# Designed miniproteins, single chains, continued (2): the designs that were tried, part 105

Each design is a single chain, and the fold is of that chain. pLDDT is the mean over its residues in the fold that is shown.

## One batch from the design tools (miniprotein)

Design m7654
Fold by ESMFold2-Fast:
Structure m7654 (fold): chain A 75 residues (1-75)
Amino acid sequence: SGPLIEILDEAGKKLTSFVYKEDFDFLAAAEMLKAAGLKRVTLVNTETGERVEVDLSGSLEEAAEALKRAVEKLS
């Protein structure tokens, strides 16, 4: 199993957390975050404290890819 990742909003408030697994649905995650009106989130690896900002302002597919790349960078 991969790291526990927290998702923070633009104000730094925790929205949710997930354990990164190979089959994680980044498209569904991007859709939920964009539906909530979020243009940017911060992902936090809870074990290392490393943070990566993710731009969600593009297409759904671009946002999903950005989330995936950020999680891979944190892993």
Scores: mean pLDDT 83

Design m7655
Fold by ESMFold2-Fast:
Structure m7655 (fold): chain A 92 residues (1-92)
Amino acid sequence: SMKIELPEEIKAGKTYKVTIKFETEEKAKKAAKQMEFGLKLLGAENIKVEVKGNEVTITFTPKDEETGKKAFELIVNLAKKYGAEEVKIEEI
């Protein structure tokens, strides 16, 4: 099953780093594209997406706690959809 590590609290205006490990580069690229699009639709700021092999790194800043919760849910759901092995979200 997928390993998930999330921060204990979601804070408005703080920047989060997401690291996701997929089974293949193809799945990583597809997931990353959908995550970037979804984060932009939610109005997240300072979005940076990087794909290195089968690993995706995303940084973003939610405008408020509600947007942050929706962003985390989007990321975890897309990671599950594309068969991710590990998801880590941390405040930076």
Scores: mean pLDDT 87

Design m7656
Fold by ESMFold2-Fast:
Structure m7656 (fold): chain A 113 residues (1-113)
Amino acid sequence: MEIEEIQKIIDELRKKGGEADVLASAFKLALREAERHGLPPISLALQAIASVAGLYDEPEAASFLRKAAEAVRKGDLDKAIEYLKQALKVSKHPVIQEALNRLIEILEKRKKE
């Protein structure tokens, strides 16, 4: 289920092209790494966004994204969502903001289950 939700984000980013293709490629690599190592796909997707945020000179957003990825690995969805909302608040990049909004939705749905 997580893999399918992240794949939908990849497909939408690829339809936009340009800078969105960089993030789509990073997410695709994150999914392959998650499958290969049995790691949570969302945690690796958050690490991928952190790397892309660093490339776009958004070190504060990248820092919050790394903390969110660690929280997901520990099973702390509340802390992960808090860190993602902080990253969204400090990010000025539209592609990163869009990906963050979708990942927040995925984590919030998981909390209700």
Scores: mean pLDDT 82

Design m7657
Fold by ESMFold2-Fast:
Structure m7657 (fold): chain A 73 residues (1-73)
Amino acid sequence: SSKEIAEEFERLLEEFKALAEQMIKDPATLAAINAQLDRLREAFLKVAEENPELARRAVEILREEIERLKEML
């Protein structure tokens, strides 16, 4: 469902924010990244409503990239 896809995306976004806080020590850069992630969240919610199949594929790709990022840290 669109709700489940949105909830999974929000969990992935929170994981990425946590990783960004660990990697990025400059407060201004971190704030800019968090602002961009908030914009991405809004855009994703719109896509999830309009095209759930595309949103699901995007979540799958993001999950894989976050796992790969965790391996590098």
Scores: mean pLDDT 81

Design m7658
Fold by ESMFold2-Fast:
Structure m7658 (fold): chain A 63 residues (1-63)
Amino acid sequence: SGAEKAKELEEVWKAVEELAPQLPSSLVTLEVLLEGIKAMEEKGAEAGIEAIKEATEKAQAEA
């Protein structure tokens, strides 16, 4: 279980790293990461990555 969770978290973290340059601030990056972690806990890494992409698109549209 621990190894699977670590791998899921690594995938979510890599998605945030790729999208972070497109985000307006470190606070928004943290908010996007938290949404990704929440989705990952509920439905796994794929859902976490999707949540990060959606939150990033929303942040870009609001900027």
Scores: mean pLDDT 78

Design m7659
Fold by ESMFold2-Fast:
Structure m7659 (fold): chain A 97 residues (1-97)
Amino acid sequence: ELERVKKLTENIKKAVESGDVLDAEAAYLGAVTSLVATVNSIKDPEKRKKAVELAQKASDALERALDATRQGNIDEALKAVEEAGKYMEELEKVARE
C-alpha cells in the first residue's frame, strides 16, 4: 500500500527533524529493510530488475539523508528523504503490478 510508504517516509522525516543521529540510523535501517523485502516479493524478472534500480536510488538518497543528519544539515537531509520517498513510492507501484 502507498500509505505504508508515506508513513515510513514521515517516520524518517521525524527522526531527521529530531536531530538525534541514533533515531535517524534506526529509521534508515528500517527503510532499507523494507526496500529489500519489497524487491524480494517481486517474482517477475523484468519488474525485479526495475525494482532493484529504484531500491538502489532510494537507498542512495537515504544514505545522503543520514550523512547530512550526522553533519547537522537538516535541510539537506529532509531534501534527501523527500527524494527517497519518491523512489519508494515508484517501487511500491512496480511491486503491485
Scores: mean pLDDT 82

Design m7660
Fold by ESMFold2-Fast:
Structure m7660 (fold): chain A 73 residues (1-73)
Amino acid sequence: REEARRAAEEAVAELKAQGYGDTPESIGLAAKRANERAGGYGAIYATALVMGRTDEHAERLYQATQGGKAAAA
């Protein structure tokens, strides 16, 4: 979704402006902000962007969470 991408991009840009890199803490912060704005896809996309990943990596992460969700009831 456009909204999810925008929320993720904004969250990542805010953290990068504050000097955060690809640490677990910065990934968690970006994911939390994007999730609050655009839900699970936003969180996963923000995580991928913080790690310097492409849209393809973000999509792979999203697919992995869909599979994991079925196992983690």
Scores: mean pLDDT 62

Design m7661
Fold by ESMFold2-Fast:
Structure m7661 (fold): chain A 90 residues (1-90)
Amino acid sequence: DEERRRLLMEAEALEALAIMGAYISPKGQEILEEGRALERELRERGVPDYEADAEGLRLIADKLKDINPNTAKVAREAAELYRELARLEA
């Protein structure tokens, strides 16, 4: 489905922007590591990939909201797209 492919490409692009913004932010490296750790934990518990990606990005967005609000917004948007992808695969 071309629409699913478009949503995935948009989600991946926003995720890349969020990672770059976090990387240059104070505490961003630690926050990225926390998000990745949550994603790994969820996947090990059998949570589907897109749902795990969405939760990791939500954690990153929440922790960056007072540090880099613009990057937090991008991370939140990426998380919402991954959540939609997870819903479409259910």
Scores: mean pLDDT 88

Design m7662
Fold by ESMFold2-Fast:
Structure m7662 (fold): chain A 80 residues (1-80)
Amino acid sequence: VSDEELDAGALIIGVAVVINAVKRGDYEGAAQMADWLAEEAEKRGFTEAAKLLRQASDAFRQGNKDEALKLLGEAIEVLR
């Protein structure tokens, strides 16, 4: 596995953790984790995934959980 593939896989696992927080009703925790993952994605050159993760974090803070989950799914697709 290349470093790029390894980094993408780790970010996908991170997004799964955010989705689990949402299922538990922890929207603030989900927003904080999405922000952290966005910074990690940006540092690794996954600019589009970072953008989607920041948008998901904003959506969680606005109470728009359905939009946030859609954005998390789009981030996973970009990382594949």
Scores: mean pLDDT 80

Design m7663
Fold by ESMFold2-Fast:
Structure m7663 (fold): chain A 61 residues (1-61)
Amino acid sequence: MLSREEVLAFAREAADAAQARVTDPERLNAIFAALAGLVERLQAGEISLAEARAAFEALLA
């Protein structure tokens, strides 16, 4: 199981990447909402860290 620290590190890295790459505020808000869902699923053990990273990268496409 992932530690809380690993989940928080993922969330922080993902949020920083989104802010660096996305200039549109509506799109950024949608990405943050989706990221919150990924963090919840990751904390619940429903997805792996690799799956969460892959899903997040797809949001930035």
Scores: mean pLDDT 82

Design m7664
Fold by ESMFold2-Fast:
Structure m7664 (fold): chain A 96 residues (1-96)
Amino acid sequence: PLPAMTPAEREELERERIIDVLVMGELARRFLAEAAETGEVVEATDELEAELQPVIDELRERWRRLLEEGVEREELERRVAEARAAIAAWMARVRA
């Protein structure tokens, strides 16, 4: 018999997974918003946002629930900033 993880360990892993998904979703949303502002892919961005709107709404509700459960907004923002910086560094290396 394989020992199951404790309920606390399972909740911690699920919390981290949800945070990772929300960080990726927020990062994607910010990239789409920047693309719309630059005017490079406005039409494609509008169509994509319309298709993704239900997913975006669900992710926003999950973000709100995480904040209610005591996850600090500042920690989530930091994770988004770190992921964005990592992608920017990778892109700079590819361009070099």
Scores: mean pLDDT 62

Design m7665
Fold by ESMFold2-Fast:
Structure m7665 (fold): chain A 83 residues (1-83)
Amino acid sequence: SLKEKQERNRKLYEEGKAAGKKMDEIRNEADSRIRKLQEEGDRLAAELAAKYGPELGDSVRAQADKEVERIRKEADEKIKELG
């Protein structure tokens, strides 16, 4: 019946809205973690570069970049599982 199709469509819409909210939460959490990691990494890199030379600072930034990539991949995988 038309009414059963409308109820299924409404349920799919509500499920989609809930999934969208979870996707936004995953993105926001990942973005927050990335920002904190980049801020900490930049601060540590600058401090170590000043004390020990630019190569050590570059190494710290490279390590932070790898962790950022890992966080992004984890968030993308979680979002993919929702849709």
Scores: mean pLDDT 86

Design m7666
Fold by ESMFold2-Fast:
Structure m7666 (fold): chain A 65 residues (1-65)
Amino acid sequence: MVSFETAAKLLAIAANIEGSRIEVEIHEDKVEVRLYDRTPAAEATVESLKKLAESAGVKLEVYYE
């Protein structure tokens, strides 16, 4: 189950991460996140996104560059 509201919430969280380069793409059934820097703050944001995606029934794919 995907909603525009859920996708917007995930994007807002990703956009607020400090000191890390993050790219986020929204699809109908999934959200893709690319991390260019593996910082503790970036990892914490990914964990938060995973929990939100699980509760909303949205697939989350994470890529480390």
Scores: mean pLDDT 69

Design m7667
Fold by ESMFold2-Fast:
Structure m7667 (fold): chain A 65 residues (1-65)
Amino acid sequence: SLQARRDALLATFERLTVTDPVTGVETVTLRPPSRETALELGLLQARIAGDEELAARYEAWLAEL
């Protein structure tokens, strides 16, 4: 499924914990290993959402790499 492909891509991302020095609040962010992987994630998310226009944009951006 598209969701399984998205989850597999997300598993390649670096997990970073950022702590606000004033509030002490921790935020976990995911960093893609490459721009290509970030665009592939965007394409998969657009397809899962059924956003055909956004999916076409991501496909075009990937083709220009």
Scores: mean pLDDT 80

Design m7668
Fold by ESMFold2-Fast:
Structure m7668 (fold): chain A 61 residues (1-61)
Amino acid sequence: SMPRVEVRIPFEDREALDRLGALADELYADMEAGKITPEQAIERLQAAVDELEAEVKKRRE
């Protein structure tokens, strides 16, 4: 199975989406350079998504 990142951040949360985009670009560059594995990149990105989703959800409650 292919690694996938699930994102459930509302499209209106621009700051969270921009932060994730910047992190994804940096992780992709590190992966291409052989500094991290694809699995490590996905794990780091998913952890960041989970943190931001929890923050956004609490702000909306």
Scores: mean pLDDT 73

Design m7669
Fold by ESMFold2-Fast:
Structure m7669 (fold): chain A 75 residues (1-75)
Amino acid sequence: PSPEEVRLGATLGVFFIQVAVLELTKSSSEEINRVKKKMDEKIEEMKKKATPEQQKYLDKEWEELEKRFEEILQR
């Protein structure tokens, strides 16, 4: 992988850690939805500067993040 792909992976890793913290701390639905919206906006910003291959990677990772948010919200 390119250095830029490694950087993107590290940034997304931080997002997964943030979602795990929300789950562990039993954060409110309001707070979870607020964080989800901010992450969605950040991923869309990254996609604007990304290659088609990087956009596909970001879409897949966002899909996994959305699944985790849905699981937490359904608790």
Scores: mean pLDDT 80

Design m7670
Fold by ESMFold2-Fast:
Structure m7670 (fold): chain A 73 residues (1-73)
Amino acid sequence: LPSKEEIEEELERLRKEGAEPELIEYIELVLEERYEEAVELELEVRKKRVGEGDEEEIKKKMEEIIEAAKKAL
C-alpha cells in the first residue's frame, strides 16, 4: 500500500482534477485513520449504485486494505 505521503499527494491531484466528492471524503477518512467511517461510506455508496448483492465481498476487501494501511502507517 502507498505511504501516507503518497496518499496525500494523490488526494491533492484528485481534488485538482475534479474527482467525485465521495472518493475525496473516503481518502480523507483513511488519511485521518478513521477507517470504520471510511468503510461505512464506501459500502453506502456501493449500495446506492450497484445494489446490495456484493456488499459482503466489498466489506471484506475494504477491511483487508484498511488493516494493511494501518500496519504500513
Scores: mean pLDDT 66

Design m7671
Fold by ESMFold2-Fast:
Structure m7671 (fold): chain A 71 residues (1-71)
Amino acid sequence: SKKEELLKLTIETFRRVSDVISEWLARVLEVRATESDPEVRAAKIAELDAEMRERLKEIHEEYRKKYAELE
């Protein structure tokens, strides 16, 4: 049914978002543990933040497209 397809899409999207955030957090923690220079650390974290935002945007755009196809 349409409701079952929407539920499946929502669960899959949630898993993908969770994976992206978990990977970002692990990489931020690694930078904080290994990078002693505060300026370099801040720059690396900013790059990781930008990468995460881009990946989340792609997931959101794919979700919107698939949701519209089920409408």
Scores: mean pLDDT 88

Design m7672
Fold by ESMFold2-Fast:
Structure m7672 (fold): chain A 70 residues (1-70)
Amino acid sequence: ATEREKELVEQFELRIKTFEEHLDELTDEEKEEAIKTFREEFEKYKPLLTKEDAERVEKLLEELEKKVKE
């Protein structure tokens, strides 16, 4: 991966973590909509990511989905 691709992954991870920190401020509908948006965005960027970076982002999304379903 290039340095730019690595920065893109780090920025995406920060956005997921920031959203996770504000879950208590969101409605159930907003939480589901945001997860769908993150999944769609990840799908668009997945071909540009290394396998390792893609797996790391996938785990973050899975953790977020588990927290929303609790």
Scores: mean pLDDT 77

Design m7673
Fold by ESMFold2-Fast:
Structure m7673 (fold): chain A 64 residues (1-64)
Amino acid sequence: SKELERKKVLLGFLETVLGSVEYMLEKYEADPSVPQSIVDQERQALAQLRAKIAELKAEIKKLE
């Protein structure tokens, strides 16, 4: 279906974004000049992104 195709494209995009965010967070955590509040905000954003990806994967399975 059109919806299934769109969700699969979005999943691929979000997984690419996830890789970039994980890479940047690793750099932020390694830099002692980065405030803990910024690291915590990025960790929260990463957790939200992972949750969205998991939800989208579940939706794709329901449409199979």
Scores: mean pLDDT 84

Design m7674
Fold by ESMFold2-Fast:
Structure m7674 (fold): chain A 91 residues (1-91)
Amino acid sequence: MKFVKGKATVTVEEDKVVITVTFDEPITEEEAARLARLIAERLGRKYEYEYDAEKNTLTITLYGPLSAEEAAKAVREAARELGMNIEVEVK
C-alpha cells in the first residue's frame, strides 16, 4: 500500500485556523482537495484550500474560532482515514 507522507503545521488566529501541509512527494489536486474537505467536515467548518504543486504544499483555512487541539485531531483523523502518514505540529 502506498503511504502519502507529510508534515502539517496548525496556526490559530482570532477568527480562523490555517493548516499548512507539506507532502514529502507530489500528490494530485484531487488528493489535496479530499484531505481539505475531510478535515473541514470533521470540524463542521467553512473552509478554503490552495494546493501549490511546485512546493507540494496544501494550505487550508478554517473559518471561526477553533482550538489548536481540535484542528490537530481533525488533521490526524482525516489523514489516517485517507491512509496518509502526516505529522502534526501546533504553533
Scores: mean pLDDT 84

Design m7675
Fold by ESMFold2-Fast:
Structure m7675 (fold): chain A 94 residues (1-94)
Amino acid sequence: ALAEALLRAAELDPDPVVAEALRAVARGDTDRALQILADAAGHPEVPARPDLEVVGEAAGHAARLLSQQADPEDRELARVAEAAARAAAEELAR
């Protein structure tokens, strides 16, 4: 499940702001994730589908972080996150 990958990535992330955003997405609270990111960094572009965009970005970040771990369980969660990020990217391309 994507939520498990996001929670594991949040546990390992050295940035507490990013970690809290990942936990918010894992809970399905995309509004909170967007608010945390808006407070931390400005984006000049407003996404056409902000909920899908934030889920895709969170999944992509989790996949990158978890794929760098030595633990095979974390690497398996990275594959789950990569699949979710790809699905979000494909939906955004429509």
Scores: mean pLDDT 76

Design m7676
Fold by ESMFold2-Fast:
Structure m7676 (fold): chain A 81 residues (1-81)
Amino acid sequence: MVDELLEEARAVGEKALAKITDPEDRARVQKAFDELLKHLEEMREAAKAGDGDAFTRHYEKALEAMKKFVEEVERALARQA
């Protein structure tokens, strides 16, 4: 489950970054993407350790990071239109 989410997040993030031409917008999207990947990786480690409480905390943070990532991508692409 978490491995599938991590793979999908990487694929979506790479495609989004490839469409962004402005260096400043790309840096902002990259930062948001890195934050998302960090929380997904922490979820994977919590799952490996059998720590349900840690898994839930990182899941909530991953949802917030995903929202921020989508917002930054939308903002960058809107500037290119």
Scores: mean pLDDT 81

Design m7677
Fold by ESMFold2-Fast:
Structure m7677 (fold): chain A 68 residues (1-68)
Amino acid sequence: DEAIEKLEEALGKPLSPVAKELIRILREEFGLSDEEIVKRIVELMKERGISATLAAQELIAELLREKA
């Protein structure tokens, strides 16, 4: 999984199983590219000082608001 591999490389540590599942949801349910997922998660982590799991949850919440 390209997005998971790139995020693990950027963080220097393995992602939690929850974070990996959220990345799959972003790709499969919301149609985001691997590059877009990595970019947006890393951006949220940097700007808000949060974990990859929380950044993925925030991104899903934002996309749900945009679709409503």
Scores: mean pLDDT 80

Design m7678
Fold by ESMFold2-Fast:
Structure m7678 (fold): chain A 87 residues (1-87)
Amino acid sequence: MDEEIQKFIEQLEEQVQSVLDRADALVAAGDPEAAIALLREYIAGLREYIEWLKEKNTPLSEALIPVLEEHIARLEARIAEIEALLA
């Protein structure tokens, strides 16, 4: 279980990095609004997943919720950086 949890955390990190890379590609293509929309939609999905995990109240939930909250903070910080470039 612990090894499977760690592997899943690593997969989540890779998925978050992939979304950030896609957002950066959209900004480079001159579409920062699409980048912000992509990041906001992904954050919404992560928040929904956290609520589901809270309802389940399992050892997996206890391990994943802090990781997901950290990823949301990283994505929100990137949105703020993109918005600052547009101001």
Scores: mean pLDDT 85

Design m7679
Fold by ESMFold2-Fast:
Structure m7679 (fold): chain A 63 residues (1-63)
Amino acid sequence: GAALKAKKEALREQLEAHARALAEKHGASSLKIEEVDEDRLRFTITVGDKTYVFEVDLDEALA
């Protein structure tokens, strides 16, 4: 429903802001945020010569 979509949108914005803050704090050279599907975000962060990948299920996060 529209209420659930609004909650997912708000959570997505919060997660993106948090990811950017963490990337800045850790001196990341690159941050990529991808919408894998309607309920899943992928964050790819490069720090030095290492790349870290994190996925968040928005449906699970809201449960």
Scores: mean pLDDT 78

Design m7680
Fold by ESMFold2-Fast:
Structure m7680 (fold): chain A 86 residues (1-86)
Amino acid sequence: SPLDVTKALLALLGVLTEVQVALKSKRPVDVDNLLAFLDALIARHSDHPDVVALLRRAKGVLREIARTGDLAAGAERLEALLREFV
């Protein structure tokens, strides 16, 4: 539904904001907390494959941030994801 898509996009905007704030503050992001947040949303929207696919792509970006420590690249990738839908 449009409401489910909107809620997922707002959640991803929140994730992007956390990564951008961490980047500007030169501090690490709590990736585990953000991954748990996205997992809860995936479970809630399990009947919406397009929403689940978007959230899984966002999880991939967060895992890459955890692996590389590259918040700038992570923020750019999350912004690109949101630009597909906003």
Scores: mean pLDDT 84

Design m7681
Fold by ESMFold2-Fast:
Structure m7681 (fold): chain A 68 residues (1-68)
Amino acid sequence: SEKEELKEEIVNRLLTAHLDSGEDGFQQELEKIKEKYPDLTEEEIQDILARVKELLAQIEAIQKKAAG
């Protein structure tokens, strides 16, 4: 659905902001998303944040294994 496509796009934008600019970039992008999409529920935002956290943890784990 268009809403699921939107959520995936938001996850990708937040992930990119964190990788490029750290926590500050992530927080700025999250605020912009909340302003642009006020219809997003707190539960939907939490789902998006959980997915970003999962992907960041997977990237870190892969980098750690590649270094060993």
Scores: mean pLDDT 82

Design m7682
Fold by ESMFold2-Fast:
Structure m7682 (fold): chain A 60 residues (1-60)
Amino acid sequence: SASEVERARRIAEGALAGAQISRTSALVALHELREALKTVTDPEAQAILEEAIARIEELL
């Protein structure tokens, strides 16, 4: 749904910003994204969160 996609974008943007602060913040952001991924059913929302996870994993 549009609301799930918007929520996923907001979570991903916050997580990506946080991940740039420190390694600890990146690990916290990664955990938050993985937890959020469990709560979404929309494929577009899932893709947004998975892309953010991949980007943060490349920083670690």
Scores: mean pLDDT 85

Design m7683
Fold by ESMFold2-Fast:
Structure m7683 (fold): chain A 74 residues (1-74)
Amino acid sequence: LSPELEAEVTLALARIYASLGKYLAEKKNDLEGAIELYEKAIELARSALPHRPEEAKELLEEVEEELKKVKEEL
């Protein structure tokens, strides 16, 4: 894969982790599981910054906001 295609796949995976994290937090009340998935999403989104900066930044902002909310519930 080219670096750009790798970044696209990485962001897609990050979005999946973020969606699962939200599901765990909101529907399963699994705050620890949600934190783990959000942290994985953040790591993946950060790795995509050099090649997909706009999409990566938007995802990082959304996931960091959700992570903050979940941590405040603990």
Scores: mean pLDDT 84

Design m7684
Fold by ESMFold2-Fast:
Formats: sequence, C-alpha cells, structure tokens
Structure m7684 (fold): chain A 79 residues (1-79)
Amino acid sequence: DAEEALAKGREAFEAGDYDMAMIYFTVAASEGLAAESYVNMAKVAIAMGKKDLAIYLAEQARKAGADPEEVDKLIEEAK
C-alpha cells in the first residue's frame, strides 16, 4: 500500500531515521506515489545536509508532477 509506505516514511523521518525514511519513500514511489515520495525524499536529503542529492530528488519530483512552487522552495532550501 503506497499510502502506508508514505506514512511509515514520515514516521521514520520524524524519528530521525533517515535510512528507513528513504526506504519507505522509495517503496511509495514504486507503488504509484512518485511525486509526493520524491518531495519527501528531497526533505530527508536536506535534513542530512546532502545538497546535490536533495536537488536531484526535487527535480525527480518535478518530473513526476509535483507542485512547481514546492519543488522550487526545496531547491532553494538545499542551496
């Protein structure tokens, strides 16, 4: 269930378990929630200080149909 994977990813991110958050968001993306999952993966990468990865994931979110304003904010936050 893509929604369950998203929820577990958010819980892991809030707990500071960035590795598990990335795994759950990857599952959610593969199950049909690509745009929202890449947005959340970009937020995890920002929290980890991984600037280039965060920008890459934000651009993947854009390609998957994420809100352009949200993607632009993520890219600026990553810089």
Scores: mean pLDDT 89

Design m7685
Fold by ESMFold2-Fast:
Structure m7685 (fold): chain A 76 residues (1-76)
Amino acid sequence: MVDVIVELAVRELREAFPAMADEVLEAIRKALLAGDIETAVALLREAARQAGASDEEIARAERMVRNAGRAAKLAA
């Protein structure tokens, strides 16, 4: 179930930030699978800004990633 939660979060990030590199999405996926929510959020913030995201879009995505990471930890 951890894998499903993380894959849904990565899919949502891809849809929200289509300009984000696949390598960054994979790094975020690995951080979330490892339970390292802060690394996943840091990677998201940097990559989303590079992809032209607004501060509001970044804050929304950060909340989603934190919620997904917490859910994944509880499922592990």
Scores: mean pLDDT 81

Design m7686
Fold by ESMFold2-Fast:
Structure m7686 (fold): chain A 100 residues (1-100)
Amino acid sequence: SIKEIVEEIAKILKETLKKVSEEVPELSSLMEKQIKAIDETVEEIKKLSDKEAVNLASMTVGSLAVYFATLSRLGFLSPELTEYVNEKLLEVEKLLKEAE
């Protein structure tokens, strides 16, 4: 179901943010704010139609991808951590395509 796919996407994104927080403690507060925003987005998605849910999830993933790319460009993420984040974002994008 679309709800199950969205919950799986949220889990992967939160695990990715937690990993960044553990590897870069100076970003911990910012990562925690992103995790809270994901939880709030999941609650909003539960109220939406399947099409609107997929659209909001897609926009949220896109925003986080830009956010991580910016952190990498600014030198906050090591090359290894950047690779990990990109692999997790690719996994999430595959799940989103299954929801279409």
Scores: mean pLDDT 88

Design m7687
Fold by ESMFold2-Fast:
Structure m7687 (fold): chain A 68 residues (1-68)
Amino acid sequence: SLDDRIDQVLKELEELLRQSTDPVLQAALQNMIDLLEKSRKASDETKQMVLDSAESGIRLARRRLREA
């Protein structure tokens, strides 16, 4: 389900947040976590859009952490 996917992506974002020491990256990750939590109350279409955005953010965050 989309809710199961939200739970999985939230776990990944929380793990990235714990690994990050960059305050700007931490703020970006926290904003993505907050948006995903809010998406639980939204339509399935909105949930999918937020999930797609969060997955893009995860790829960029992982790239940034590898460079640190």
Scores: mean pLDDT 84

Design m7688
Fold by ESMFold2-Fast:
Structure m7688 (fold): chain A 87 residues (1-87)
Amino acid sequence: GLARFAEVAAEDARIAEALGLPEAAAHFREAARAAAAGDIEGAARHVGEGARAYALAEGFSEEEAEAIGERAYELTLGLLRKLEAAA
């Protein structure tokens, strides 16, 4: 459920920090906090923003990074809604 998602998001934040990606790490930490609080919209938004920050750090253009972030947001929101419905 959402608790498991929060654990995964917290681990993604630790990985991002280890890779030297502080902006992505901060967003994944906020996604973990939002998911733990039951805020599925906030969790999905922060995953999208974290993915965008990661893409920018990897050398993608701002346009490509925005598209990657939006896609990550949409996929995460769909997943979280299914996890909420299954709980």
Scores: mean pLDDT 87

Design m7689
Fold by ESMFold2-Fast:
Structure m7689 (fold): chain A 99 residues (1-99)
Amino acid sequence: SHMKKEVQKLISRLIGLSLRMIGIALELLLLAKNKKLTEEDIERYERELRELEKEIEELLEKLKEKGSEEEIKEAEELIKITRESVKELLEEAKEEIEK
């Protein structure tokens, strides 16, 4: 159905944005471990991550209107894990720069 296709597109985009956030945070950590990043670079990348976060929230709100209870719950769990992972990676990156 048209609705099912639209929901699948929203979920696919949420997965893509989640993977992009993790990728950015991992890149930051690797650059920090190699002493290639400054605090200014971290602030710039944190702004990019905040923009992605806002886009994820907007897509999740759309999914809540159109998706099943199970699809919404699975998407919320993915986003929660993604946020926790990104935060942990960013905190580790900041510690590496301060060393």
Scores: mean pLDDT 85

